# Designed miniproteins, single chains, continued (5), part 110

Each design is a single chain, and the fold is of that chain. pLDDT is the mean over its residues in the fold that is shown.

## One batch from the design tools (miniprotein)

Design m19813
Fold by ESMFold2-Fast:
Structure m19813 (fold): chain A 65 residues (1-65)
Amino acid sequence: SEAVSAAVGLSLRLTDETGEPVIVRVEGDKLIVEGKFSTPEKAAKAREMAREAAERLGLEVEVIE
């Protein structure tokens, strides 16, 4: 689906941006972002990017650290 493709793309972008592994998946109406972030700034960047992507897809976002 388009949402799954977008999730894969977001996973790659977040991993590149933070320098840390980030897994993004779609569960029902949720966009789930999973990652361990070494700094608050990286966590904040991941949350911002996830929120924007979820808003565009019409999904709720959940970030799991």
Scores: mean pLDDT 82

Design m19814
Fold by ESMFold2-Fast:
Structure m19814 (fold): chain A 64 residues (1-64)
Amino acid sequence: PEDKEELLEKAEEYVRKAQQAIGAKDYLSAAKYYHKAGELYEQAGDLHRAQSLYNLGKHYEKLA
């Protein structure tokens, strides 16, 4: 188990990267970044946030 604060900080970084990828219409990269953010929120114990990010990742993967 990693420090929860560090996990949340990394998760927010991946959310920012996903949003930048969406702006560039790179939906495949956006999906990958959302999945990474979801994994980090899950490790931090925020299961509801993790599920939302996994759903976003799946959504953008289908758009790619």
Scores: mean pLDDT 85

Design m19815
Fold by ESMFold2-Fast:
Structure m19815 (fold): chain A 88 residues (1-88)
Amino acid sequence: LRERILEELERIREEVIELVRSHEVEPVTEEELFEAAREDPELAGAIQLASEAARELGIDEPVRLAPEALPRLVELWRRREELAREYR
């Protein structure tokens, strides 16, 4: 059901925003983004989610969260990707 998927996506978005608000953020260079995309797609996905939430908070550059937040970001990214596949 579309409404259920949208509800879960909004919950993921809210949690990522909370993670960005509550943890230290660091800018990510273009080189680091490129390497992550090639070698570690989960890290690239986590950077994408954090950067999307950071933009909603007024930060318009790619960002990485503190290492303690990384496992949760990866879980949220995997869940969002799963929902995107289910929606199709």
Scores: mean pLDDT 80

Design m19816
Fold by ESMFold2-Fast:
Structure m19816 (fold): chain A 61 residues (1-61)
Amino acid sequence: SGEELAREGAEAAAKGDLEAGARGIGQGSNLTPEEARGAAEAARQLGPEAGAKLALWSSRS
C-alpha cells in the first residue's frame, strides 16, 4: 500500500539514504519529487515516523 511504501521510505531516509527514502515516499504518497525530498529530510532529522506523517498528510491535502 502507499502508506507502507511511505513509511519504508521514511525509515530508509532516517538511516541516511535520502535518495532511496525520497523515492519510496514519492511512490507511496504521490508527492512531487521536491516534497518527497523534504519529507525524507524531515525523517532524517526528526525520525522516520515524523517524515512518514508529513508525507501522508501532504498527500491528503
Scores: mean pLDDT 78

Design m19817
Fold by ESMFold2-Fast:
Structure m19817 (fold): chain A 78 residues (1-78)
Amino acid sequence: MTEELIEKAIRVIEEDREILLSNPSLSEEGKEKIAELFERGIKELEELKKRGGSPQEVLELAARLGKELAELLKEEGL
């Protein structure tokens, strides 16, 4: 169950990354920061999968990444 939840979370992050990085309103610096955040998030989710983390840990990680993404988007005026 947790592995499936992590795989779904990674897929959602990859889809969101594709959509956001295609936004022409993002600055070059903003695109770089967002891409790095997504790469870090995927890596952290893969580590949770490797260690056998709980569904709660996956959701807490997703919430933290979402908050960081929201801050980056605010800096870009989005």
Scores: mean pLDDT 80

Design m19818
Fold by ESMFold2-Fast:
Structure m19818 (fold): chain A 99 residues (1-99)
Amino acid sequence: MTPNERDLRAVDLELKAMNYVSQGKIDEAKKLLDEALRLLGSPPTLLQEETRAKIYEKEGKYDEAIKIYENLVKRYESFGMTGLAEDYKKKLEELKKKK
């Protein structure tokens, strides 16, 4: 389906948030992610969930990050995206070792 202007704006905000996480600009990333969620409402997109999990990781909130990554594994498996699911399973193993 062709995205509307709101969906396109939300995706742009999600991509910018992900870039800010990579730069260590966590507060800026959070603001953009919250704005993207406000535009789309619930449920959040896979990209929003991935970015939020990375933000929790950067904050040292490993329990919160683990919960999101476990959900992402289930969603990617349900879509038949086994490679992405395996990548997040490896991520979960690494995060669980930090407890």
Scores: mean pLDDT 76

Design m19819
Fold by ESMFold2-Fast:
Order: C-alpha cells, then structure tokens, then sequence
Structure m19819 (fold): chain A 75 residues (1-75)
C-alpha cells in the first residue's frame, strides 16, 4: 500500500543518515580504508533501494504522494 511504501521510505532514509554518521565517525577514528569502503557500499545499496521505492510512489497520484512523503520526512 501507499502507507507501507512511505513508511519503508522513511525507515530507509533514517538508515541512510545513520550510515553517514558512521562514515564520519570512521574517518574521525582513522579507520582502515576497507571499513570506509564497506560503509560507502552500504550507502550506495541503500540509495538504490530508495530510488526503487521513490519510483513506485511516483506511479501513484504524484501531487498527493509528494505531499505525504514531505510530511513524513519532517517528522
């Protein structure tokens, strides 16, 4: 459903923000390049999943979907 897709999108956006925070901490802690590469891969994979979800949401009434997504992203 629309609501399930929006919740999944919001959940993955929060995961993406957490990965960026983890990347920043890994840099600050002078972690090995292999650790940085692993986090970057996770960010890329998650971004791909978010693009898929966005495309599914876009196929629903565009104006209503965008308004609902914006409201969820602000919370």
Amino acid sequence: SKEELLEEFGKKMKELKKLYDEYKKAVENKSDQSKLDEIQKQIKDLTTELQKLYNQLKSIDEKETLKKAEELEKE
Scores: mean pLDDT 79

Design m19820
Fold by ESMFold2-Fast:
Structure m19820 (fold): chain A 88 residues (1-88)
Amino acid sequence: SVEELKKKIEENRDNKAVLQELLKLAKIQIDSIKATLELYLRRLGVKTIEELLAAVDPETQKQIKRLEEELKELQELIKEIEEILKKG
């Protein structure tokens, strides 16, 4: 989970090897979320998340919004890891 990844980053700020592995894991999770969103876009024949949200039921909208939030959080964690690695 994003929360577990965040905790592991904080616990391993001094361990470059672990941070590099966490960076790889975060990128894999981002790719997985992007693939899921792309699959939704293709199945409904839409090009944007806005169009996707307008075309699906409320429960699916909630799931897509959760995926977008997770994607954003993972991107922020990647930036944090990269900044730590840049300094040491």
Scores: mean pLDDT 86

Design m19821
Fold by ESMFold2-Fast:
Structure m19821 (fold): chain A 66 residues (1-66)
Amino acid sequence: LEEKSEIIAELINKMGLKQDEIDKLLAELIDSVSGKDIEKSQNEIIEKILEYLEKKDPEIVKEILK
């Protein structure tokens, strides 16, 4: 979890995502996982964030995930 969180932070900084975009993404993810198993929900959130970032710039995501 910590490692993936650091990768996400690195990607956000490198891609120049604004706080508004981050807040919107988190709000949607929290709503979608509400009432579910916490451990599974955390993994889903991380995977969805990575998917979103990959759609914005797949080359940067590929570079960082190496």
Scores: mean pLDDT 66

Design m19822
Fold by ESMFold2-Fast:
Structure m19822 (fold): chain A 61 residues (1-61)
Amino acid sequence: MKEKVEKAEESAKKTIEALQRLRDEFAQRSPEAGAAVDRALQLATNESKKEIEKLRKEAES
């Protein structure tokens, strides 16, 4: 129960952190590239939130 949610959160967190770092690095010299990565980050964050929320509801006692 808790383990599956934790793994999903950890995987999502790592992916989001990687995208956040890329966005920040790209934005430092290319606002356009930073914006493109930010869009991907927002989509990934939204998808991860939905998946984790679904797993949380399933595991909620």
Scores: mean pLDDT 75

Design m19823
Fold by ESMFold2-Fast:
Structure m19823 (fold): chain A 55 residues (1-55)
Amino acid sequence: MVSDEELTLGMAAIAKAVLRLDPETRPLIDRVPDDALVLPLVNANGEWVTRELVP
């Protein structure tokens, strides 16, 4: 539904903005194209990773 897409876009944009503020996570987000929707996740080892969302 449209509301779910808007929520996903908003959350992805906020997540990207937050990650760009932190120099440790910035390289991860900067490698992702602006057209790609990504979520910042923490893996089992406590490392920040990004996962692409369905466009």
Scores: mean pLDDT 58

Design m19824
Fold by ESMFold2-Fast:
Structure m19824 (fold): chain A 79 residues (1-79)
Amino acid sequence: LEALLASLPADVAAEVRALVERTLAAARESEEAAERELGRLEAALRRHVAEGRVSLETALRIAGEVQRAVAEALAEARA
């Protein structure tokens, strides 16, 4: 994930990193909170792809890494 964020423009990387941190914090609270914040992250990534600032491949890889981290956090809470 960090390597993917490092490949982004500095302003985009800062925005995406903040959204990732918010999503992971929400995953420690509840599944519903995690889904809400993940939706915001996905919307931001989609906007940056539409603006040509992030490639679709990079956006999908970031979303996939965050989805995995959320799933792990929720599984730990259930275990």
Scores: mean pLDDT 80

Design m19825
Fold by ESMFold2-Fast:
Structure m19825 (fold): chain A 96 residues (1-96)
Amino acid sequence: SAMEEEARKEAEKLYENLPEEYKEVLEKVVELIEKGDYEGAVKLLEEEIEKTKALSEEEKEALKRVLKHLLTSDEEKAKLGAVQVLKAIQLIEEKA
């Protein structure tokens, strides 16, 4: 329970600073996670990784591998993983 609470608080902090377009994607990903559709959640986030022009093909493949590990754990960790991936994309695009 303590680790789940920490994951939730961290996810909320990252969410507060996420642009609206990424929040819309996150809402869809969270809905899939809450339904137990982790494969659907992974696929939707992989589509967002593929859309960005700020990452190399090698960096996209590395992020997809991390994503699969994050989204096959418990629900709160999966939600944290989803917001972390979207925040990483946003920060990389900001610096490009």
Scores: mean pLDDT 79

Design m19826
Fold by ESMFold2-Fast:
Structure m19826 (fold): chain A 79 residues (1-79)
Amino acid sequence: MKLITIKVEGAKGGEVEQNAVGSSAEDAANLAATLAESASEVRLIVDDGEEAEEIAKKLEEHGKETKELKVEIELEDVE
């Protein structure tokens, strides 16, 4: 499993962790983007590294379309 950590610049919210194991990359990316609107840090657990990389790419594309969301994305292995 992989952990995707999304840090949102300027947000005043807390940390949110969501399990997205079994979700499509599209659904997981949409969930993460929605959570990033209200949280300063979003942690999303996904099935594998390939899905995590696809989600990260989709989030980077979304961040480029909105000037309101400056995000830093980190990928990490979890137990």
Scores: mean pLDDT 70

Design m19827
Fold by ESMFold2-Fast:
Formats: sequence, structure tokens, C-alpha cells
Structure m19827 (fold): chain A 73 residues (1-73)
Amino acid sequence: MEESRRLLEEVERAVGEDRRRIREAALNGDYEKAEEIKREAVRRVRETLPPEVAEAAEDGLEQTFRLAKELHE
């Protein structure tokens, strides 16, 4: 349970703000900006986080972008 808890904390700390910004950009209809935020965040986590954390963060970012786009469309 400690590893799972640490992974969730690291993911939330690393990409929580990015996920918020993605949602805000999508709510404004700025899908290009939302995509740019997602792409840069994915790049950053792949370069800076352990592979397991980076994978979880990337999945979270992709899900956030997809849901935000669907809700606006």
C-alpha cells in the first residue's frame, strides 16, 4: 500500500495543475492549448519521473484531455 500511495501522491503533485489547466483550456474551446499543455506535461513526466509514475501520469493526462474534449463537444 505504501508504494501505491506514494505513486498517487507523486502523480497528483506532478500533473494536478496540468490537468486543471487542460480542463480550463477545453472549457474555453481552446483545444490546441489543451493539447499543448498535455503534450508538454507528458514530455516532462517522461523525462523527470520514474517510469511507473510517468506511465500513470501520462494515462491521467490523456484521460483528462479526452474527457474535457468530450464534455465541451
Scores: mean pLDDT 78

Design m19828
Fold by ESMFold2-Fast:
Structure m19828 (fold): chain A 60 residues (1-60)
Amino acid sequence: AGGEGEEGNRAARETSLRGYEEGGEKAGDQAQNAGVRALALSGTEGAAARGAEKGYREAL
């Protein structure tokens, strides 16, 4: 590897998405577990944070 970490990161992300679509039967189950975690980290945190805010407001 050289100093091109940027391209590597993009390729890794694309491979993850393609793996999900081509998951098939057994591979699909494994890819789904990893995909769900990646998807959650990518944007679900925002939604989860909103839920936590509601709980805090109720405690007030």
Scores: mean pLDDT 53

Design m19829
Fold by ESMFold2-Fast:
Structure m19829 (fold): chain A 89 residues (1-89)
Amino acid sequence: SEIAEKAGEEGVAGAKAADEAETAEKQVGGALAAMGAGLTAGLAARRGEVSKEDALKAGEKIRKAGLEGKSEIARLGGEGGYRLAEGAA
């Protein structure tokens, strides 16, 4: 699904920004972007625009990107993205 693939990509980018950004403000922004991407995938599944399986795969990619980082903020953003994809779907 194009929606789920895009959400996964945006969430991975958010998790990486949370890990790599030089300022706490930009790190938090990355984590929120990862969470928002997961929510977008889950809500699209709830609306029937994507499958629940595709939304959860997007959430898992976001979670994995957060775990690959060394930042606690990145891990929290990735986990939040997964939880929001799962809970909203």
Scores: mean pLDDT 86

Design m19830
Fold by ESMFold2-Fast:
Structure m19830 (fold): chain A 85 residues (1-85)
Amino acid sequence: SSKTQQQLNDIQIQADIMDGMVRIVVGVRKIAGEQLSKEEQDILKKFEQYKGKLMEAIKNGDLESAKKYYEEMKRYYEEFLKKVL
């Protein structure tokens, strides 16, 4: 439905913002010559895992799965920022 498509689009935009912020933080650390810790790397792997699941759910029009994977992606996003800031 058009309502479902709008909600999926809104989730995609928020996910793209989180991904962009993670890429900026990782890029800044790389320019500074600082290696991510093992804990930061493990959190980032979980973030990428849930991002992948979210993208597949959006592709399939599965709003319920998209909402669940978005919340997991957001959780690891917040944990990553807490560790690197």
Scores: mean pLDDT 90

Design m19831
Fold by ESMFold2-Fast:
Structure m19831 (fold): chain A 92 residues (1-92)
Amino acid sequence: KEKEIEEQIKKSIEDGFPIVKKNLEESGGPEDSFKAVEEAEKSNPWRALGLLLGAMAGKDLETARELAELAEKLRKEGVSPEDILEKLKEYL
């Protein structure tokens, strides 16, 4: 379970750059990227978290790394993925 979450975050960071580019060029900017995260959150909050971190990696890799570390810390403290996602949105 923990390894699966780590792999999802890593893959989302690696894959998020094309998603960010697509949303910025085709659908009008950062708001559309957030809309994709919100839709994913309804069905799988861990996937939404991964997409958010991937989108951030497309903008700033250092910030994405710091947010990934914060997300992992909060997860270990027992914070829900929904609350982690809301906390990370404060940095956007």
Scores: mean pLDDT 60

Design m19832
Fold by ESMFold2-Fast:
Structure m19832 (fold): chain A 61 residues (1-61)
Amino acid sequence: AIKPLHELTEEEKAALRAKYESDLENAKQDLEVAQKEDDFYREVAARLSIIGDQEDLKLLS
């Protein structure tokens, strides 16, 4: 299990921000591919990943 957000050090928060930003960029690429291939399920999955990563980044701000 991961530590609660309020117990994270600034270094740990910075590492998580970098991870979520990388995950967000990958999800945006998946969304572009899904849109070009007209893959509805993949598009929905990518959009949900983008929203989740954006919300996680807001919590770490």
Scores: mean pLDDT 78

Design m19833
Fold by ESMFold2-Fast:
Structure m19833 (fold): chain A 65 residues (1-65)
Amino acid sequence: SLEELKKKAEEAFEKLKEAVRAGDADAAQAESEKLIQYLEEIYKIDPELAEELKEKFGKEAEKLS
């Protein structure tokens, strides 16, 4: 469902932030790849939501760098 995909995308993004803070480049890459896949699946159902989530996550990721 869309709700499950959104939850998985949010979970992957939280794990990505944790990996970045820990300096774990391998984990960060793995979680970013999962996030991209979930966003692509959301885009097939609701493209506007996918773009909003992508922008939101992108802005938060820049703050961590």
Scores: mean pLDDT 83

Design m19834
Fold by ESMFold2-Fast:
Structure m19834 (fold): chain A 84 residues (1-84)
Amino acid sequence: MEKRLEVLDEVYRYALSQPELDIDELAKRAVELGKKYGLTEEQIVDVASEAALYVATEKLGLSPEEAMRLADQAAEKVRELLKK
């Protein structure tokens, strides 16, 4: 399996295990795992965005517009964390 997809699966499973979708914690987890597996900044952003989108649509049943907003928030949070 591609390393990016393995990290995506782990982040997604982590988010599913939480009682609520916490974008800050999802982004933090994506950064931690992404750095551990040697993903690029863009790959970590993609992982957080995709995981947030999947949880929002599949677990929470949010509209595509709301799910995309959460995905964008996760991406921006990853960028903030990577600059620190």
Scores: mean pLDDT 81

Design m19835
Fold by ESMFold2-Fast:
Structure m19835 (fold): chain A 100 residues (1-100)
Amino acid sequence: EEPVYLSREEMLEVLERAEARINANKSTLSPEVQAALDKILEEARAYAESHEEIEVEDFLDLIGKLAEELTKDFSEEDQEKFKEALLLIREELQEKVKEL
């Protein structure tokens, strides 16, 4: 299957939209989940800013690896809340890909 690419600007737009959605419900999350999400968004933004073109599956793999490291010591409840927030990033990414 052919790889799907987004430009730096398109990926940054996806991250901005996802961050806004995450922040709307941030007060319902534990401090640990909030810190992990902030780290994911920080690393994702840095990755996007360092590349002119981003392969979507490579980006998702990066996010998945960071998520695994950041949440390894989380409770089941915090892991579920974190996964729900990561789904917002995936949803915004999928919507952007549909616009291509």
Scores: mean pLDDT 84

Design m19836
Fold by ESMFold2-Fast:
Structure m19836 (fold): chain A 68 residues (1-68)
Amino acid sequence: SELERLVEEVVRRANEVLASLTPKDFEKQTKAGVAVLVAAVALTLYKRKKLPEEEVVEFLERQLKLLE
């Protein structure tokens, strides 16, 4: 599904950012960590039918944008 693909993409990109950063890049590490947390929460709310798919997709796309 589109949501599963987007969650996997956010996690993948966040992990790539975290792996490439030096210890001095704490702010960038925090940003990547927050993106993973947002993706996990959005997926959980979607599975519990608390958020519509359209809103979850917007949240995940926003997180991908932040990881550029």
Scores: mean pLDDT 74

Design m19837
Fold by ESMFold2-Fast:
Structure m19837 (fold): chain A 90 residues (1-90)
Amino acid sequence: GDVEAAKRGLEGFKAVIEEGLKGPLSEEEKKQLQEILDKVEEIIKNVKSVEEAIEGVEELIELVKSFPENSISESLLESLESGLENFKKL
């Protein structure tokens, strides 16, 4: 169903973060990505509707924007904004 499609989108975003964590990162960047990963995992576990998935992505966008700008944050924001657009079509 639509909730399952939203969960797949969140799992895709989780995979992007996990791939980022394998790269050469500063300790600060690793901590930031880990905080984002933990938040994504909590959203996936708790989401029951497409509306909750949309709210979760909006919270993730706010979290990423709260961190200092770097190349990773730009890629994450693009992925989250794409996911948000796709969820709104569900």
Scores: mean pLDDT 80

Design m19838
Fold by ESMFold2-Fast:
Structure m19838 (fold): chain A 59 residues (1-59)
Amino acid sequence: MDVVEAAKQLVETAIKMLKEGKVSEGIARGMVGVGISALNSSGQTELAKELAERVEKAL
């Protein structure tokens, strides 16, 4: 549960910073990658996959 919440916050922060021009797309993708990796490490593989696909559509 805590890992899912942390991953969601990290992804939302990355997208917000990208839209505000504070980070590059590469840095935003890196931040998202950390969140997805944390979900995979916690056994949330399907959620990680869905989140990754949604981010690719948004970027």
Scores: mean pLDDT 77

Design m19839
Fold by ESMFold2-Fast:
Structure m19839 (fold): chain A 90 residues (1-90)
Amino acid sequence: MPILEFVLDTQATKEEALARLEKMAEEAKKYVSPEGQKEIDKVLEEARKRLEQATSPREIVRIGAEAFAKIGEILKKENPKALFVLVGRT
């Protein structure tokens, strides 16, 4: 029940998506330059604002996936070998 309630609860799903993105951003920042860290922070802020306006679980998943992909592109440009940061969480 709690897991299904969490998945169906838009607010709880937003909190999980944001926490997941924040954890990934912090890990990715260890492998990029100071400029790359600023770009990751911008992606995270954009995702946070978009998540606040999301009205469905599908929209939340899409916003999270887009932010995840943007962080991955930053990591790929600066340190391709550190892309394991994106996959090691699964």
Scores: mean pLDDT 72

Design m19840
Fold by ESMFold2-Fast:
Structure m19840 (fold): chain A 64 residues (1-64)
Amino acid sequence: SALIEELRAMIEAGASGEELLAFLESQGLTVEQLRALLAEVRTTDPALAAALHDVIELREARLA
């Protein structure tokens, strides 16, 4: 997936949680879609899964 490759590149470049969230929101992804993506990568890319979990938590904290 081109989306997963871009996220991985951003994480390796040291992108912040805010930068990752802004990118994913610019792609039109909802929190539910982010959770689905997390479920897909959880077993294949633990580092990406951890970053996505942090992004979801950041999004939810900002809505509270």
Scores: mean pLDDT 81

Design m19841
Fold by ESMFold2-Fast:
Structure m19841 (fold): chain A 56 residues (1-56)
Amino acid sequence: MEKEREEAMKELADTLIKLGAGQSFADGVVDGLRENGYSVEEVKEFRKELEDIYKK
């Protein structure tokens, strides 16, 4: 079941929106990652890196 991946994708989209991205942009990033077969771990790492960049 793809639950963990979809949850990670949703968390990434939510993070992008919190950082000022529009919903369409966030959805586009998630769709791109899904289409290119990114793993749950890769998606979670990308989300963490985004948060670290914008923590200041």
Scores: mean pLDDT 76

Design m19842
Fold by ESMFold2-Fast:
Order: structure tokens, then C-alpha cells, then sequence
Structure m19842 (fold): chain A 57 residues (1-57)
């Protein structure tokens, strides 16, 4: 799952990996999964990363 891999990268601190997988979610029209990844980043205290993800939506 692209969503699961994006979340894994958040937990690993790999922002570039997170954004790469979020772009793939957006490209296929899976905006709900992309929003879930953004919400997860925000709950992890990563407002910077969540804002980057939201800019792709």
C-alpha cells in the first residue's frame, strides 16, 4: 500500500520518501489516502511535513 509506505517513511524521518509516495497517491486520484498521510504527519508533530503534503492536494 502506498499509504502504508508513506506512513512508514514518516516514522523513519524520511521526508523525501514520504513526499514521493504521496505524489503517487495524488497522481492516481487517491486524495483520501493522501489526506490520511497528512493527518498522520500532523499528529506526529510534523506540521512542516503535513503542510508540504497539503500543498500537493
Amino acid sequence: SLRRQAIMYILQGDDDGTIRYVRQLVDRGDYDSARTVSDFARRQGRDDLADRIDSLL
Scores: mean pLDDT 87

Design m19843
Fold by ESMFold2-Fast:
Formats: sequence, C-alpha cells, structure tokens
Structure m19843 (fold): chain A 72 residues (1-72)
Amino acid sequence: MASVDALLTQAEQLEKEIREATAELGPDHPEVLAKKRELEVVDGQLAIMRAVGVIDVKTEDLMEERMKAIEA
C-alpha cells in the first residue's frame, strides 16, 4: 500500500552505489554484478508492490467515488 516512494529512493541509491562501485572496481567486478542482482530484486519487488498497491488503492478510490455518486 505505502512505501513505494521509500523503495524508489532505495532503488536510486542502489543504482548510485552500482555506478560508484563500477567507477572504482570496474564494470565486470563481482561486487558490481552482485549489486546489480540486488537492484534486480528490488525492482521486482517495486513492480509487484506497484501492481498490488496502486491498483488496489485506485480501485478502492473509484469504488468509493461511485458509491457516493449513487448515494447522492
């Protein structure tokens, strides 16, 4: 439901860390590859949270709006 912004911020921080590590260690370094894998997991979690959270929230809001229109 919430925390999408927090997850997005964390994903961006992870991306920055990957860029920093790539600059320091090189693009093919195991540590860089490991961090890219972590970003992939976070991105996957963001995708499922967005699908469940955004759809659920929007659907609930739309249903509430329709109920109010009928009641009025």
Scores: mean pLDDT 67

Design m19844
Fold by ESMFold2-Fast:
Structure m19844 (fold): chain A 61 residues (1-61)
Amino acid sequence: SQRARVTAPVPKTSEDELELLPGEEVEILGTVTINGQTYYLVRNAAGEEGLVPASWVEILS
């Protein structure tokens, strides 16, 4: 599965978003575009799922 690392604090600003801290690794489950903004659907180490702005994570090879 594709993984990414959080590069900036991701605040939870809506119920569909996931709060993440810099340095956290997440699994990318999918990609969605909302109002012109690209989000990744991700899963954190606790098994929680949510949307995070694509610009705030770095894709891991």
Scores: mean pLDDT 76

Design m19845
Fold by ESMFold2-Fast:
Structure m19845 (fold): chain A 88 residues (1-88)
Amino acid sequence: MIEELEKELAEAAKEIKELAEKLKKIASEEQLKELQERLKEAVGEILAEARRLAEIDTEEARKRAMELALEAGKKIKEILKEKIKELE
């Protein structure tokens, strides 16, 4: 299960990077700042909790941290895709 979560996280990170690179080419500086603020509001607390759990040296805490990171990654992808559609 943890190995599957690691693979899902790697795939999510790759997708986010591709979406961010596309957005960087089509969005203005102001639009990127607005997007960054929206992302912080949407996932800031989830990512903070995931980081806190990742510092706990237990398998259960690591698994929960990865699950929260995946949840945040899904929300980030959705927000980035929505912004790309708005700009196209």
Scores: mean pLDDT 81

Design m19846
Fold by ESMFold2-Fast:
Structure m19846 (fold): chain A 65 residues (1-65)
Amino acid sequence: MLSDEEIEELARRLAEKLSPLVTGGKRAAGVSDEPVTVKVEDARRAIQAAELAGNLDALRRLAES
């Protein structure tokens, strides 16, 4: 089980990794300069959901890449 500190660290890393990816997707549409940032809160909820589903390792791999 993840501690609060581990969840926060993973959430921060995940938000950091996903933010440029989401922004890149918006640019691919050809008309949107709106930067999109994944909130740490959303990442934290995703981590909790993955922990419940037993897919936490997948999120860890994503955060590491």
Scores: mean pLDDT 62

Design m19847
Fold by ESMFold2-Fast:
Structure m19847 (fold): chain A 78 residues (1-78)
Amino acid sequence: DPSLEEKLLAFKEYARSVYKMDEDKVKELVELYKKLIEEENEEDILKMVKILLESMKKNPEVPKEEIERLEKYIKKYE
């Protein structure tokens, strides 16, 4: 399995390049993702998904189907 550091680096690059997130949002999302991997905390998962969804909505290159999938996930756990 990839190390925690490798997983965090891959996620950071994905958030920065694919979702075109600013550096502050990338840092916040990476910290939430680290907590998710280490703690399996449902509240941190929900926070991470909400930050990701906000960034995806700002990027016109993100497929609507991916946005709808995350919106359904949030709605299910709210």
Scores: mean pLDDT 67

Design m19848
Fold by ESMFold2-Fast:
Formats: structure tokens, C-alpha cells, sequence
Structure m19848 (fold): chain A 63 residues (1-63)
């Protein structure tokens, strides 16, 4: 499989042990990932919004 640029950035941060970069990437991409997952999984607009909020909160809480 061919990783997306976003996936490569996250993998790179983990391989380097750069927690600050990892946290920043997760926060930055949380909304986009949630929206993409909602589209792929055919979530309702309400579920998509909740997922977006949850992923962003989790990304921030990882600090």
C-alpha cells in the first residue's frame, strides 16, 4: 500500500520519537481524518461532528 503524505508524516514523527511533532500532526490532521473517516464509513452529519470533536480532544489529551 502507498501511504498518504499525512500518514508518512505521522510515521516519521513516531520513528524519530518526536512527541511534540506527533502531537502537532495529530491535532492538525484530526479534523481531516475525522471528516475522511465519516465520508468513507457513511456516518451521519451528527456522528461525523462528534467524531471530529473526539479525535481533536484525544490528540490534545495525548500531551
Amino acid sequence: PVPTPMQLQIIEARKNGDQAEYDRLLEERAVEVADELARIANLTPEQAEQLRADLLAIARESR
Scores: mean pLDDT 72

Design m19849
Fold by ESMFold2-Fast:
Structure m19849 (fold): chain A 102 residues (1-102)
Amino acid sequence: SLAERLEELRQEVVKKLEEAGMSDEDKQLVESALQRMIATALEGVARRLPLEEVEAQLVRILVQTVFILRDNGTPEGEIEQAQQILTEMMAEMLELIRETLA
C-alpha cells in the first residue's frame, strides 16, 4: 500500500540522518517533519486532492521546518543538509503518489 511504501521511505531517510551525525534535537525535528509529511500526503490522497495541492502542503512543512531550525540556531551546514533531506523525501513521496494514482 502507499502507506507501507511511505513508511519504508521514512525509515530509509531516518537511517541516513543517523549516519549524517546530526544533533539529537535537530534529528527529532526533522523526524517529526517527515512524519507530518507522510500524514499530510496520505490525507491528501484519501481526500482525492490534486497532486499540486498535496505538493504545496508538503512544501509548507519543509519551509516551516527550515525556519524552526534557523530560529533554534542550528548551524547553516546542518540546515542545508536537513533541507536537502526533506526536499529528497518530498520528491520521492510525490513520485510514489503519482505511481499509486496511475
Scores: mean pLDDT 85

